# Ledger of designs, part 93: designed miniproteins, single chains, continued (2)

Each design is a single chain, and the fold is of that chain. pLDDT is the mean over its residues in the fold that is shown.

## One batch from the design tools (miniprotein)

Design m7424
Fold by ESMFold2-Fast:
Structure m7424 (fold): chain A 92 residues (1-92)
Amino acid sequence: MKEEIIELVKKTMDELDALAEQESDPEKRRKLLSIGIALSITVAAYLNGLISKEEAIKDIEWARKQIEELLGDRAAPVVENLKKLEELIKKD
């Protein structure tokens, strides 16, 4: 489970970075990068036992919603990976 969580986070971050690079709006790009940083901190904190599963899931759900609002349909691959990440953490 921990290894699967780490791999999925890496994949999701790479996809999010690629979307941020393609974003022509500097404000949207900045928000996407900020969300990515927050997501990385949340997952690292969870894996190190610093936050609960419930807190990690809430933070990931927040990130997913923000990415959907910023990118719409373009967010689909990242949104799907974040949903899988939520499921993996629930089972962990």
Scores: mean pLDDT 84

Design m7425
Fold by ESMFold2-Fast:
Structure m7425 (fold): chain A 73 residues (1-73)
Amino acid sequence: MSREERARELGERAVELAEEAIRLAKEGKYDEASKLATEAGKYAVQGLSLDPESPAAREGARLAGEAGRLANK
């Protein structure tokens, strides 16, 4: 598996977790949303470390940040 392919898979996982965190935050489940947003951020950072140009990893990082903001108001 290439570094670029692995970065894409990590980024896609970060997007999935961040989207779930955003949904939980909208439901008022802030503690659970915060935990998932943190996990999404970790996957995005790993993806970006393998390929800084990965669109999926960049999107995962962006959404993880958004999820974190929503979980904290």
Scores: mean pLDDT 86

Design m7426
Fold by ESMFold2-Fast:
Structure m7426 (fold): chain A 57 residues (1-57)
Amino acid sequence: SPSIEDILTAMASIKEAKKKGLSDQEAKNLAIETLKLQGVSEKEAQEAADIALKMLK
């Protein structure tokens, strides 16, 4: 399971991307790439971004 810090990072990334007019899917993909650059695994980054997107709806 992703850490709470990873989920919060994904939430911040998704909010900023959506504010700039990106779709939910584009925002989620950007959050995944951001987390991967921070050393989070592909699987945990995807899980964190999915949780973050659900929490923001």
Scores: mean pLDDT 85

Design m7427
Fold by ESMFold2-Fast:
Structure m7427 (fold): chain A 76 residues (1-76)
Amino acid sequence: MEEVRRLADEAVRLSEDPSRIAEAARLLYEAYKLADEINDSSLISYVVGAEIRIIAALMDDPEAMKKFNETMRKLK
């Protein structure tokens, strides 16, 4: 539980730096994997909230948004 939140929070922090967007995407994906394995709707909701915060932060940077989406798609 704490690990899922830690990964999600770190992903949000890294998303504040456009050069670290790929790292942010990887950490967010790892948080999703752990939340899904635990099958806890509260943890899944927390990770979804983190993704929304990242997307909001990247709305003014189309290049960073593209890099985030491409990284997430490749991890699937």
Scores: mean pLDDT 82

Design m7428
Fold by ESMFold2-Fast:
Structure m7428 (fold): chain A 64 residues (1-64)
Amino acid sequence: MIPREVLKTEILSILRERAPGYVRAAEIARRLGVSVATVRELLRELEKQKLVEYVPGRGYRAVL
């Protein structure tokens, strides 16, 4: 299993690559081969750290 900290780095990399666009948790889960629940958990941690933002109806993006 990929370590949690490595997954967080991969999530940030994907969001930075797609910036300024928004990405859904399900799309990140598909790209990384992990569950949507795991991605949502890690995205909530990153959002608390102010590294990502969530917009209802659009999804997540990296804070630049």
Scores: mean pLDDT 81

Design m7429
Fold by ESMFold2-Fast:
Structure m7429 (fold): chain A 85 residues (1-85)
Amino acid sequence: SAEAAILALPVTEEDLRAALAFVREVLANPDDEAGLAALEAALSEGAKVALVRASRPAYEAALNADLSDRELLEITARALEAMLA
């Protein structure tokens, strides 16, 4: 499937760092719609794939608990940090 193909795409360490920087900026300045849109537009394909892969644990956790958008982003940030370790 297209989803399985996206999850299997290789991502670089640079892509993971870019994805993590983006998630951290969303957490730090969630009301900066213009700045966040510019950062998202600057993300590589690999960084976007890294975000999709890292968001999976957050969505799985949301199936078992009523989580806020902030909590979902915090789980995503932790997943990206784990991929960089």
Scores: mean pLDDT 81

Design m7430
Fold by ESMFold2-Fast:
Structure m7430 (fold): chain A 63 residues (1-63)
Amino acid sequence: SAEELLAQGKELYRQGRLQEAIEKYNEAIKLDPNYGEAWRNLGDVLLSLGEIEKAKEYYKKAE
């Protein structure tokens, strides 16, 4: 489910496995494009990578 993929992404992010976290968040969004929490978490990873403009875009999708 999208919720299980989000949980896996959050665990990977906690471990510092940023690219794997992004992959899980993208899979969650593919299953549920309106899953605001997945878009927010993806934005947070992008901010940590210095991708500020892309993070802002994804935060917008979370609303």
Scores: mean pLDDT 86

Design m7432
Fold by ESMFold2-Fast:
Structure m7432 (fold): chain A 68 residues (1-68)
Amino acid sequence: GAEEELEEALEFLNSIPGVKAEKVGKDEIVAETTLDEAMAHLLAGVLSAVFPSLEVRVEGNTITIRAK
């Protein structure tokens, strides 16, 4: 379910060099990247493909993930 996908997304993001991901609240993850904004959008695309039950948003170098 979405809860398990959130946990998997958190582990995935923290496995990427230059990405720090943290669980915020019950059903939300915030990831900060040291990458360019374009790379943050590419990562968000990958996350949306791998975890279709999660909502992924990008603001600058910050990626926010929530359960749908």
Scores: mean pLDDT 80

Design m7433
Fold by ESMFold2-Fast:
Structure m7433 (fold): chain A 68 residues (1-68)
Amino acid sequence: DLTPAQLRALVDAATADQSPEVRALVRGYWDAVLAGDTERFLELARKIEQDPEAQAAMAAVERGVLAA
């Protein structure tokens, strides 16, 4: 399994070329997952679902997690 530091590095890499808004959504989602904040990650997941660029960044992070 990925450490929190490794997961944050994957999120940063997957969102490096994205807008600050997309980076905030995707980073916030994974920070909430690491913190066990279910209400927060569900809120952010809903916002990500409305943004195709955020969805693409999420897919890249998830692929990295599965490959680790």
Scores: mean pLDDT 80

Design m7434
Fold by ESMFold2-Fast:
Structure m7434 (fold): chain A 87 residues (1-87)
Amino acid sequence: MKTVEEGLKALEEDLEGLEEKIEEAKKNPETAKQTLEDILKGLENGLKALKKLKENTKDPELLKRIEELEERLRELKEKVEEELEKL
């Protein structure tokens, strides 16, 4: 339980860093593709980590929180993929 909460908090902190990187990528078109590809890898790793956390808990409150974060990461992934398609 506590370990799942700690892992979830770490992923939430990583998400904030990824949002900042997306903003920086928009300021430099020459490096945007490489930066966005790195962000996409980070989002994929985050989704894998959330899947493992989901397998390690039966707490409905933690499961709901994991599901909400999965949705947020999937939305960011779609946005990053859209930005990559424009490059």
Scores: mean pLDDT 78

Design m7435
Fold by ESMFold2-Fast:
Structure m7435 (fold): chain A 82 residues (1-82)
Amino acid sequence: MTIYLVLQNGKTVKVEVKPSDTALEILKKIKEKNPELKPILDKLIDILKKNPELAKKFQERILSQPDNATVDLPELLTEIFS
């Protein structure tokens, strides 16, 4: 499925997501296509690596979206960290 993520810097990125993708795999795909976002994404990856429960929530929230949905990443992070 295709998801459009609005990132912390306000930039929107297109991501092709598979049902088997973990949160870390999704973020790695974004980082590979958008290397300028590496510092922001590496910080998020580090947080999710330390918090497997948050990584699972992130994965489930993304995978529950309809195809071609737009997801605000800062809003999503606020929700799962609450």
Scores: mean pLDDT 80

Design m7436
Fold by ESMFold2-Fast:
Structure m7436 (fold): chain A 81 residues (1-81)
Amino acid sequence: SISEILRLIGLILRAIGLILDAEEAIKRGDSKKAIEYAEEAIKYAKEAKELAKKLGDKKFEKIAEKLIERAKELIEKAKKL
């Protein structure tokens, strides 16, 4: 349904916003906040992946997977600060 597609888009946008927040926290040297934002981004991206899978949308499933990968990279980068 259109409501489920809009929810999927909302989850993706929230995950992207949190990834940007994590990047900014890394720039400030705030490893704790960077990890917190990136972990929250993984949570929303995983919800988006499951919803995309349910809807049969392989493109959004792949986008969600890449967001999970990016957030994990940011956690590893933050740990090295």
Scores: mean pLDDT 91

Design m7437
Fold by ESMFold2-Fast:
Structure m7437 (fold): chain A 56 residues (1-56)
Amino acid sequence: MTLHAKLTDSPVATEVAIAEIRELRDEIERVVLTGDPASVARVAEEARRLGIEAET
């Protein structure tokens, strides 16, 4: 593929988002076990910052 710039923007971003989503999911489960609202807020903000569609 010659469109490396678009590859970096689209598919590469997806791979990075997947890794972050996995960490967020693990953290959410941890928070559910502890019931800590501060961690919930942190996870929510991180999801928004990453612009992932899993939250949507």
Scores: mean pLDDT 61

Design m7438
Fold by ESMFold2-Fast:
Structure m7438 (fold): chain A 70 residues (1-70)
Amino acid sequence: MQAELLREAIERAGLSPEAREAALRALDLAEQGRGDEAEQTLNDGLSPEEMRRLYEAYRELAREALAAAA
């Protein structure tokens, strides 16, 4: 579930090919519940602007999933 949300967030954030590579690695970490390491990877491979967009998209998608589950 979380992995799919991250994938959607990556597309919505409009990441570059370079950022996509880093995001893919971070996605695996986040799926395991390692959001901390995932962010570190993103921060290293992405710009602060792209990282913020990814976070925002993720939060919105997570909220939608939560509301739909209710």
Scores: mean pLDDT 74

Design m7439
Fold by ESMFold2-Fast:
Structure m7439 (fold): chain A 72 residues (1-72)
Amino acid sequence: ELEKLAEEAKKNKDDFEKFKEALEKLEEEAKKQVEEALAAGDEAKAKEIVAKAVELVKEKLEEAGKKLVEKE
């Protein structure tokens, strides 16, 4: 599940290696789900999976950037 992987990345963002691993798992899971949807002929579901993965990554990067700015 993409939300679960994104939450794992958020919890481990202060640990660089764990954060990176969680993001890598998110990417791998998204790719797997996209391939599975395309194999089933469900292009709409594949597009939805990509959009959701992009949104989750964007949210985590924005949160990390905001924390950096606020960390004074």
Scores: mean pLDDT 70

Design m7440
Fold by ESMFold2-Fast:
Structure m7440 (fold): chain A 66 residues (1-66)
Amino acid sequence: MELAEALVEAVVAGDMEKAMEYAQKLVKEVGLERAVELVTEAADRLGVSERQKELSVLIVLLAAGE
């Protein structure tokens, strides 16, 4: 949960390098499907915009593709 929240906060701050680093760690620890669930829940809890939520999910998908 905390790692997913840190990822979403990095996206909100415009820190794409940190967002990608957190996404890579999250995918390694819990796998892609669980990482998407956790990031989606974190975005909803933090009340970020739909665009920021979509961008956070996209970053997780890109991290899994490496």
Scores: mean pLDDT 83

Design m7441
Fold by ESMFold2-Fast:
Structure m7441 (fold): chain A 62 residues (1-62)
Amino acid sequence: MLPFEGLDRMERIKKALEIYEKAKKIAEETGRMDLLGLAEVKLLEGKSEEEIREEVKKILEK
C-alpha cells in the first residue's frame, strides 16, 4: 500500500453515507429529526450509536 490518496476519498464518501444512515435512524427513533446533524457529528467523532442515544436522552430530559 502506497499513497492512500484515492482510498481516503472513497473511504470518506462511504463513511459519510454510513454515518448519514445511522444518524437518520437515531433521529427517527427519538422522534427528533432536528438532532440529525448532531448525531452525524458525534458519529464522525467516533461515538457509538449507544453513546449518541444517551446524549439525545439528556437533551430530551428538559
Scores: mean pLDDT 70

Design m7442
Fold by ESMFold2-Fast:
Structure m7442 (fold): chain A 77 residues (1-77)
Amino acid sequence: ASTDPADYDTDGDGTLDFDEFTRFLREGLKVPLSDEEIRALFRKLDVDGDGTISLEEMTVLARYLQEHDPATLVLAP
């Protein structure tokens, strides 16, 4: 699976919705996060409440998760 968030941007609008975000984390990055942890992470990143995360923010997150334990990101303040 691709580790590029742009490959999961089905609409090509430069953002990922919750379903695309979940698919990227589970299928692209293969992070061992539960459904609850993924929802919590999405809400944390979606500070504008528009239901989408930008590709720039996803690129930063993907880089972080490849270098660090995913649980550390979810549990960190």
Scores: mean pLDDT 71

Design m7443
Fold by ESMFold2-Fast:
Structure m7443 (fold): chain A 57 residues (1-57)
Amino acid sequence: LEEEARKKAEEIKETLLKTLDSLDYSEEEKERLRAEIERFAEEVKELTLKLLEKQAA
């Protein structure tokens, strides 16, 4: 469950980071958005874990 939630969050994070890198933002804007994406991925991991625990019950 923990590992599955981590993998899903990492996949979402990687997809968003690749999308960000493909966009024509300044380096400073990209750094800021990367930090936001990392926080979002952590929240997704926590929510995914909670949902998977409910599904396993």
Scores: mean pLDDT 79

Design m7444
Fold by ESMFold2-Fast:
Formats: sequence, structure tokens, C-alpha cells
Structure m7444 (fold): chain A 58 residues (1-58)
Amino acid sequence: MENVKKSTEDFIKQYGKDIERLEHALNIVKYLYEEGVLSEEEYEYAVEKLEKAIKEAK
């Protein structure tokens, strides 16, 4: 998906109970931000949503 916000929301909808997949996605998001692929707004949005999903899945 081209829109990071939509991709993050769709991923959480599909895998929101799979903690290992959520943790992997969080690591990928951090990597993409470090490489300059993601904007700060996209990074903050994705991290917040993924961390919330991980917390709720516990």
C-alpha cells in the first residue's frame, strides 16, 4: 500500500492479535524511518498505533 497510515491500520486490523507480527512491523517501521523512507508524522502515527495494538493484544 502507498499510504503508510492506511497500511498501518490495515495491518493492525488483520494481525492485531499476533504480537510477533506487530513487533516485527514496529521494527520495520523504525528501520524505514532511520533510512529516511518515512516522514516523522508517518513514523509517529505507525509507532503509536502498533504499540497500542501490542499493548491491547497482551
Scores: mean pLDDT 77

Design m7445
Fold by ESMFold2-Fast:
Structure m7445 (fold): chain A 91 residues (1-91)
Amino acid sequence: MLDEAKEELLSDPEATLESIEEREKKLREGLETNPDPLMQEAYEHEIKALEYFREAIKNKEDEEKMREYLEKGLEYLEKARKLALEYHLKK
């Protein structure tokens, strides 16, 4: 997973950064429009994951730092997925 995430993130850094910016805008819209506390927390965690993925791209020449940022990003992304799943299963 981590090595696959690294390859995906770094294969086209410019396109990846653009996708991250677009996704973050949609998540921020979700924070404003969806008052559900599980989804609010899910959006916040995914936004944090995206910030870590940006930092991984910025540090792509430093394998150790890049992997630390990728691991943090994946951790927050998993937290966001868990909350979103809980929301959908209880709905």
Scores: mean pLDDT 81

Design m7446
Fold by ESMFold2-Fast:
Structure m7446 (fold): chain A 60 residues (1-60)
Amino acid sequence: MKVFKGTFSSILQAIGAALSAIGEAPNAKVKVSGKEVTITVPDNEEEQRAAEEVIQRHSS
């Protein structure tokens, strides 16, 4: 299990990141707290990569 956390410039960006995470890492647990998104991913390389890329892609 691996945890990825991102803080975004706006609530809309946080929501966008959460939706992308749900689509790309369906077995991950996604939690949104204002501008922060926490993605808890099982020990699955594809979903861990997807979660990391989502945080990086939406972190502007």
Scores: mean pLDDT 79

Design m7447
Fold by ESMFold2-Fast:
Structure m7447 (fold): chain A 56 residues (1-56)
Amino acid sequence: SEIIEKIGELFEKHGGRNLSSREIAEEIGISQRTLYYYFPSREELENAVLRHHALS
């Protein structure tokens, strides 16, 4: 939840652009492996962010 919130804020801060997983991890101060642990695929990451900002 906290990770999704930070990623959502990051996308808003950068004008809603889709950042790479590496850029997201660097910006929120975690490793890419930690990000992968929460979101094993790019699709899962994107879906989590969309769910945070939009009605399913």
Scores: mean pLDDT 71

Design m7448
Fold by ESMFold2-Fast:
Structure m7448 (fold): chain A 88 residues (1-88)
Amino acid sequence: HMEEFIEERNKTVEEIADEVAERMRRGDLPELTPEEQKLLEFYKTRLGLSEEEARAVVEAYRLGKPKGLSFWEILRAADLALERLRAE
């Protein structure tokens, strides 16, 4: 059961990464809410992320939080999205 759980969560992370990468590639990103704008600024200022990296984290948070992803899984999804965006 634990193996199935890990597989399901990894699949969700990868699906979110693909969606984030595709949205960023097309430039078809929804407008940030005031709360999301504050998160973006926090990631840029406190974590030293670029605009692109911070935006990927916010988009992964938007898509992953409703699906029950942890903060670490959201960061992983954002990292995977950036890798996919940079590869193609």
Scores: mean pLDDT 76

Design m7449
Fold by ESMFold2-Fast:
Structure m7449 (fold): chain A 91 residues (1-91)
Amino acid sequence: MEEEAKRYEELASRLEKIAENFQKKADDYKTQADKLEAEGAASDPETAAVLNKQAETLRKKADNYQKASDNVKKGAENWRKKAEELRKELE
């Protein structure tokens, strides 16, 4: 039914927004890690080691948010596909 296709489209849109928010967090952590690595490159070896370790922690957080974004986005694509299939059956 058209109402069911619309619900799936609304669910997909909601998941797409969640995925976008996770992607923004991943990008923010990557940017912070890049800044710490750049500061490390300009620092003495002991300070560089500390900054690089902090950057590594931020990159792991970025990877986790990226994975969450990718998984949610895949879920959204599945709901979009179901909505398209329902719309085709109603034609």
Scores: mean pLDDT 86

Design m7450
Fold by ESMFold2-Fast:
Structure m7450 (fold): chain A 79 residues (1-79)
Amino acid sequence: SALSEELFEKPKKEAEELLKKVKEDPSLYEEALKKLKKKKEEAEELYKKTKHPEFKELAEYYEEKIKELDKIKEEHEKK
């Protein structure tokens, strides 16, 4: 559905592309971290207002992407 695409699928694709860019350019890490944290906060706020479980799932998705981003940083710091 159009609502699902705009609110959930498109933001998830944008997060995946952001992680891909950081893997190629570690200097983007801090900017990517700020963006993902802001997106997580927005999803959590939408969940508080709407109580729709999809927004909770979206916030959890961003939390997992933040963890993946932290692992990317750790691997670059080891090399």
Scores: mean pLDDT 81

Design m7451
Fold by ESMFold2-Fast:
Structure m7451 (fold): chain A 76 residues (1-76)
Amino acid sequence: MERELALVEEMVADPEAEYTAAQVAEALGVSVSTASRGLNGLVELGFLERRRVGRTTVYRLSPAGAEFARAGLAAR
């Protein structure tokens, strides 16, 4: 959970970015399977959107996730 939250914080810094499970695995130093499980968990919580581009699945901040992130950053 903590590693997935840290990734979401990075996505907040660049909300336009789209990530694959492989890119997240590389960034976090974990397996693609672990990254995929974490990302799908965040999709279930509504923080990320999952989209298929051809045969590749990409993830980005959801509208709700982006709004939560903006509110948190604005409170700082």
Scores: mean pLDDT 70

Design m7452
Fold by ESMFold2-Fast:
Structure m7452 (fold): chain A 95 residues (1-95)
Amino acid sequence: MEAEKLFEQGKLEEAIKLYEEADPEDAETLTNLGKVLFAQGKLEEAIELYERAIELDPEYIEAWTNLGEVLEKQGKREKALEYYVKAVAIAIRRS
């Protein structure tokens, strides 16, 4: 537990630094930062980063699926399903 807390603290500090230095056109970086914040329980902050990633690259499927997962954690199951459906639709369209 203590080792996990120290590791999570290190990840949060790294996430903040990367967020400040993030390329505004890099959806992958924003999605990875969102995943770190989600792991810290910072759900609203994670959602903001995933939404920004989608704005930069609406076809970045991982951002849609991760946004759905965060919304499920908030109990917003219908909205989560909508974003999962969008991820699947993008995958089919790109095929």
Scores: mean pLDDT 73

Design m7453
Fold by ESMFold2-Fast:
Structure m7453 (fold): chain A 58 residues (1-58)
Amino acid sequence: SMITEQQEKEAEKLLEAVEKGDLDKAQEYLEKIIELQNIKPNPKLIEELAKKLEEIEK
């Protein structure tokens, strides 16, 4: 679905922004992910995103 594809793209952009230390962009992508989650919840994506963010912050 288009929403699921958009959620995956925004999650990738968030991870990239965090890795680069671009907090302004990370905040924009996070807000977009929250918006998309309110339309179509995707708990698997959020779980995977959380795991990847945890690895970056270590």
Scores: mean pLDDT 81

Design m7454
Fold by ESMFold2-Fast:
Structure m7454 (fold): chain A 73 residues (1-73)
Amino acid sequence: VAEQVAEGLRLAAKGAEELARKYPEIRDIFLEAAKRFREAGDRTLKDPSAVDEALQILGEQLAEIGKAAEELL
């Protein structure tokens, strides 16, 4: 479970970095999300009890990205 959450966050961070290249107008939001996803994934691998916090971070960053994308698109 923790390994799957960490892998999901790693892929989310990579996706956010790709989107930062495609949408430079909101690049900073995507790069901040990527950083938080990587930190949450690394923490989850060290401490499986951090899974709930990692999922909360994922949800929060996706909400910020969605809001920024709505303003852009």
Scores: mean pLDDT 75

Design m7455
Fold by ESMFold2-Fast:
Structure m7455 (fold): chain A 74 residues (1-74)
Amino acid sequence: AKELADYLVDQAEFYLNKAKKYHSEGKLEEALKLYERAIDLARQAIDIDPTNERAKKVLEEAEKFYKEVKKELE
């Protein structure tokens, strides 16, 4: 339902913002795990409500930063 999808998006945004903070602090391994959590939650929201544009934006941004952090750790 829309209400559950909105809740999952709010949680995904929370973890995305926390990941960005740790990323800016140079805590790359911690940021990576938080981006993974944001991706998982955003995907769950999209599965429930495929029209949720907020969830799609969170997923796109989290996947982009996840790839950047993973490259920095290589």
Scores: mean pLDDT 87

Design m7456
Fold by ESMFold2-Fast:
Structure m7456 (fold): chain A 60 residues (1-60)
Amino acid sequence: SKEEEIKRLQDQIKEGEKVIEELREVAERETDPAHREALERRIRELEEKIKQLKEEIAKL
């Protein structure tokens, strides 16, 4: 079950990292500063969530 928990968390991290990559590409092409800032804020929120998931794995 510990191995299954780690796999679930790793899958969530992988999906989050994929979304961050996609958002970064969109942000680089975004010409509206306010919309770009909103995308960058979303990226930071996802990075923090991934950090929490990695810390959860480290505690197992």
Scores: mean pLDDT 88

Design m7457
Fold by ESMFold2-Fast:
Structure m7457 (fold): chain A 78 residues (1-78)
Amino acid sequence: SAVEQAQKELEALGLSISKEDDSPASQAAADYLGGVILEEQGDPLAANFYREAVRRAQALGNQALANLAQQRIEALDA
């Protein structure tokens, strides 16, 4: 599934999504995964989650995560 693929992408970047982890990195990862879940549901809020993931990732200097979220935004606009 797209959610499983997104989880693997985050794991490859060293980002784990844990319910107990509220760190800035975990929040950026959670925003990205939330966007994927909403996109699968056809919810237009997916774009807002991806934009927040880009913003948080850029603030952390995580360009790889920012690029993943940006690619999702571009795909939604296609």
Scores: mean pLDDT 81

Design m7458
Fold by ESMFold2-Fast:
Order: sequence, then structure tokens, then C-alpha cells
Structure m7458 (fold): chain A 100 residues (1-100)
Amino acid sequence: DEKLLEEIKKLAKEYVEIAKETAKEMTELVKAKAPIEEIKKVWDEGLEKMNEIEEKIKELLSQIKDPEVREKALKIWKEAVEEANKILEPAKELVGEYIE
């Protein structure tokens, strides 16, 4: 179960890093006045990668037998989702204003 917890920690960190990269690239494209299609591609690719990590984490969570280890893993995942949302929200708002 500790190995599953460590894998979830690694994937949760990766999830947040993808959110940071996606938000940064979207923001840079808006500043460069890039076509909406390029911004959408970055968003779609970022979401696809994040969704793949979420599915992997859900699978690993289902394999944890120790309830205390599972609760720790759930907390790590919840905190990663909250951090990713905080990172992505300003970039989404900026894109919304740009597309208007």
C-alpha cells in the first residue's frame, strides 16, 4: 500500500505540473495574440493528459487495502485537484476575455 501511496504522490505532482504548463502556455498564446484554435489545442491536450493521470490515480486508489493509507492518498489527490484548479482558473478567465 505504501508503494501505491508513493505512486499516487508522484502522479498528483505530475497532474499539478501539467496544469502549470497548460496555464502558462495558454497565457503566453493569448499575449502573443495567437489563433483561438492554437489556444484550444493547448487546453484540449492539457485536459487529456490530466484526465489520463486522474484515471490512473483512481485505479491505484481502488487497489489500496489499508483505509488509513487510502485516506492519505485521497487527501493528496484532493489537494492536487484544488491546486490545479487554482492554477487553471486565471488562465481560463484570460482566454474567456480574449475570445469574449
Scores: mean pLDDT 87

Design m7459
Fold by ESMFold2-Fast:
Structure m7459 (fold): chain A 81 residues (1-81)
Amino acid sequence: KEEADKLAEKAREYLKQGKIDEAFSYAVKALEIDPSNEKAREVLWEVGKKYAEAGKLDKSIAALGHLIRAVGDELERKGFV
């Protein structure tokens, strides 16, 4: 979890700098380690919104797809599927 938290923090810093592609990359890595990481989920949601605002709908869909998968992984770990 500490590694996921570090990656999520880097993702948020990139998001603050307007580096959306880097924010996406680090948030995805954080969720691959810990699907329940709230900071990484928040970053991916903001990344998806910013990609959509920029007209990059394919990238927006990809970001939201990773977020949906992370929620599914968490539910599976808790035995809901």
Scores: mean pLDDT 80

Design m7460
Fold by ESMFold2-Fast:
Structure m7460 (fold): chain A 55 residues (1-55)
Amino acid sequence: SREEKVERAIEAVRNVLKAHPDLSDEDLERIVDVVAKTYGLTPEEREEVLARVKA
């Protein structure tokens, strides 16, 4: 489902953040972009991933 893809993308980004705690907001944006493209997310789903990992 779309929701399952979004949750997997969020988990992938969070795993990168755990490994790299000094990541800048610019680096985070690039990581989210790459993950969203890998999972075939829409622009809206990409923004949801970014918002949830920043919370």
Scores: mean pLDDT 83

Design m7461
Fold by ESMFold2-Fast:
Structure m7461 (fold): chain A 88 residues (1-88)
Amino acid sequence: SDGQTYSRMLQAAVELIEEVGADATTTRQIAERAGVSTGTLYRHFASKDTLIRNAINSRTVGEALRAMAEGDNEKAKEILAEGDKLLA
């Protein structure tokens, strides 16, 4: 489904960024790891930058929500601020 494909692409992007950094990560590597074609990837994301921004945002939101669930609102704010720096 589109939702599962979207989640796989974001997860693949996060994993590659953690392994080699955002600058060294390519849309082809993301597509290959997610098990999709580059055409499918570009149908969901207009560019590599859009995909990386969505991947970082998704990871950042997930980490911030976890911190808030643990009652650490200051840590959640720090996570969101670090995500904003990566997207700038």
Scores: mean pLDDT 78

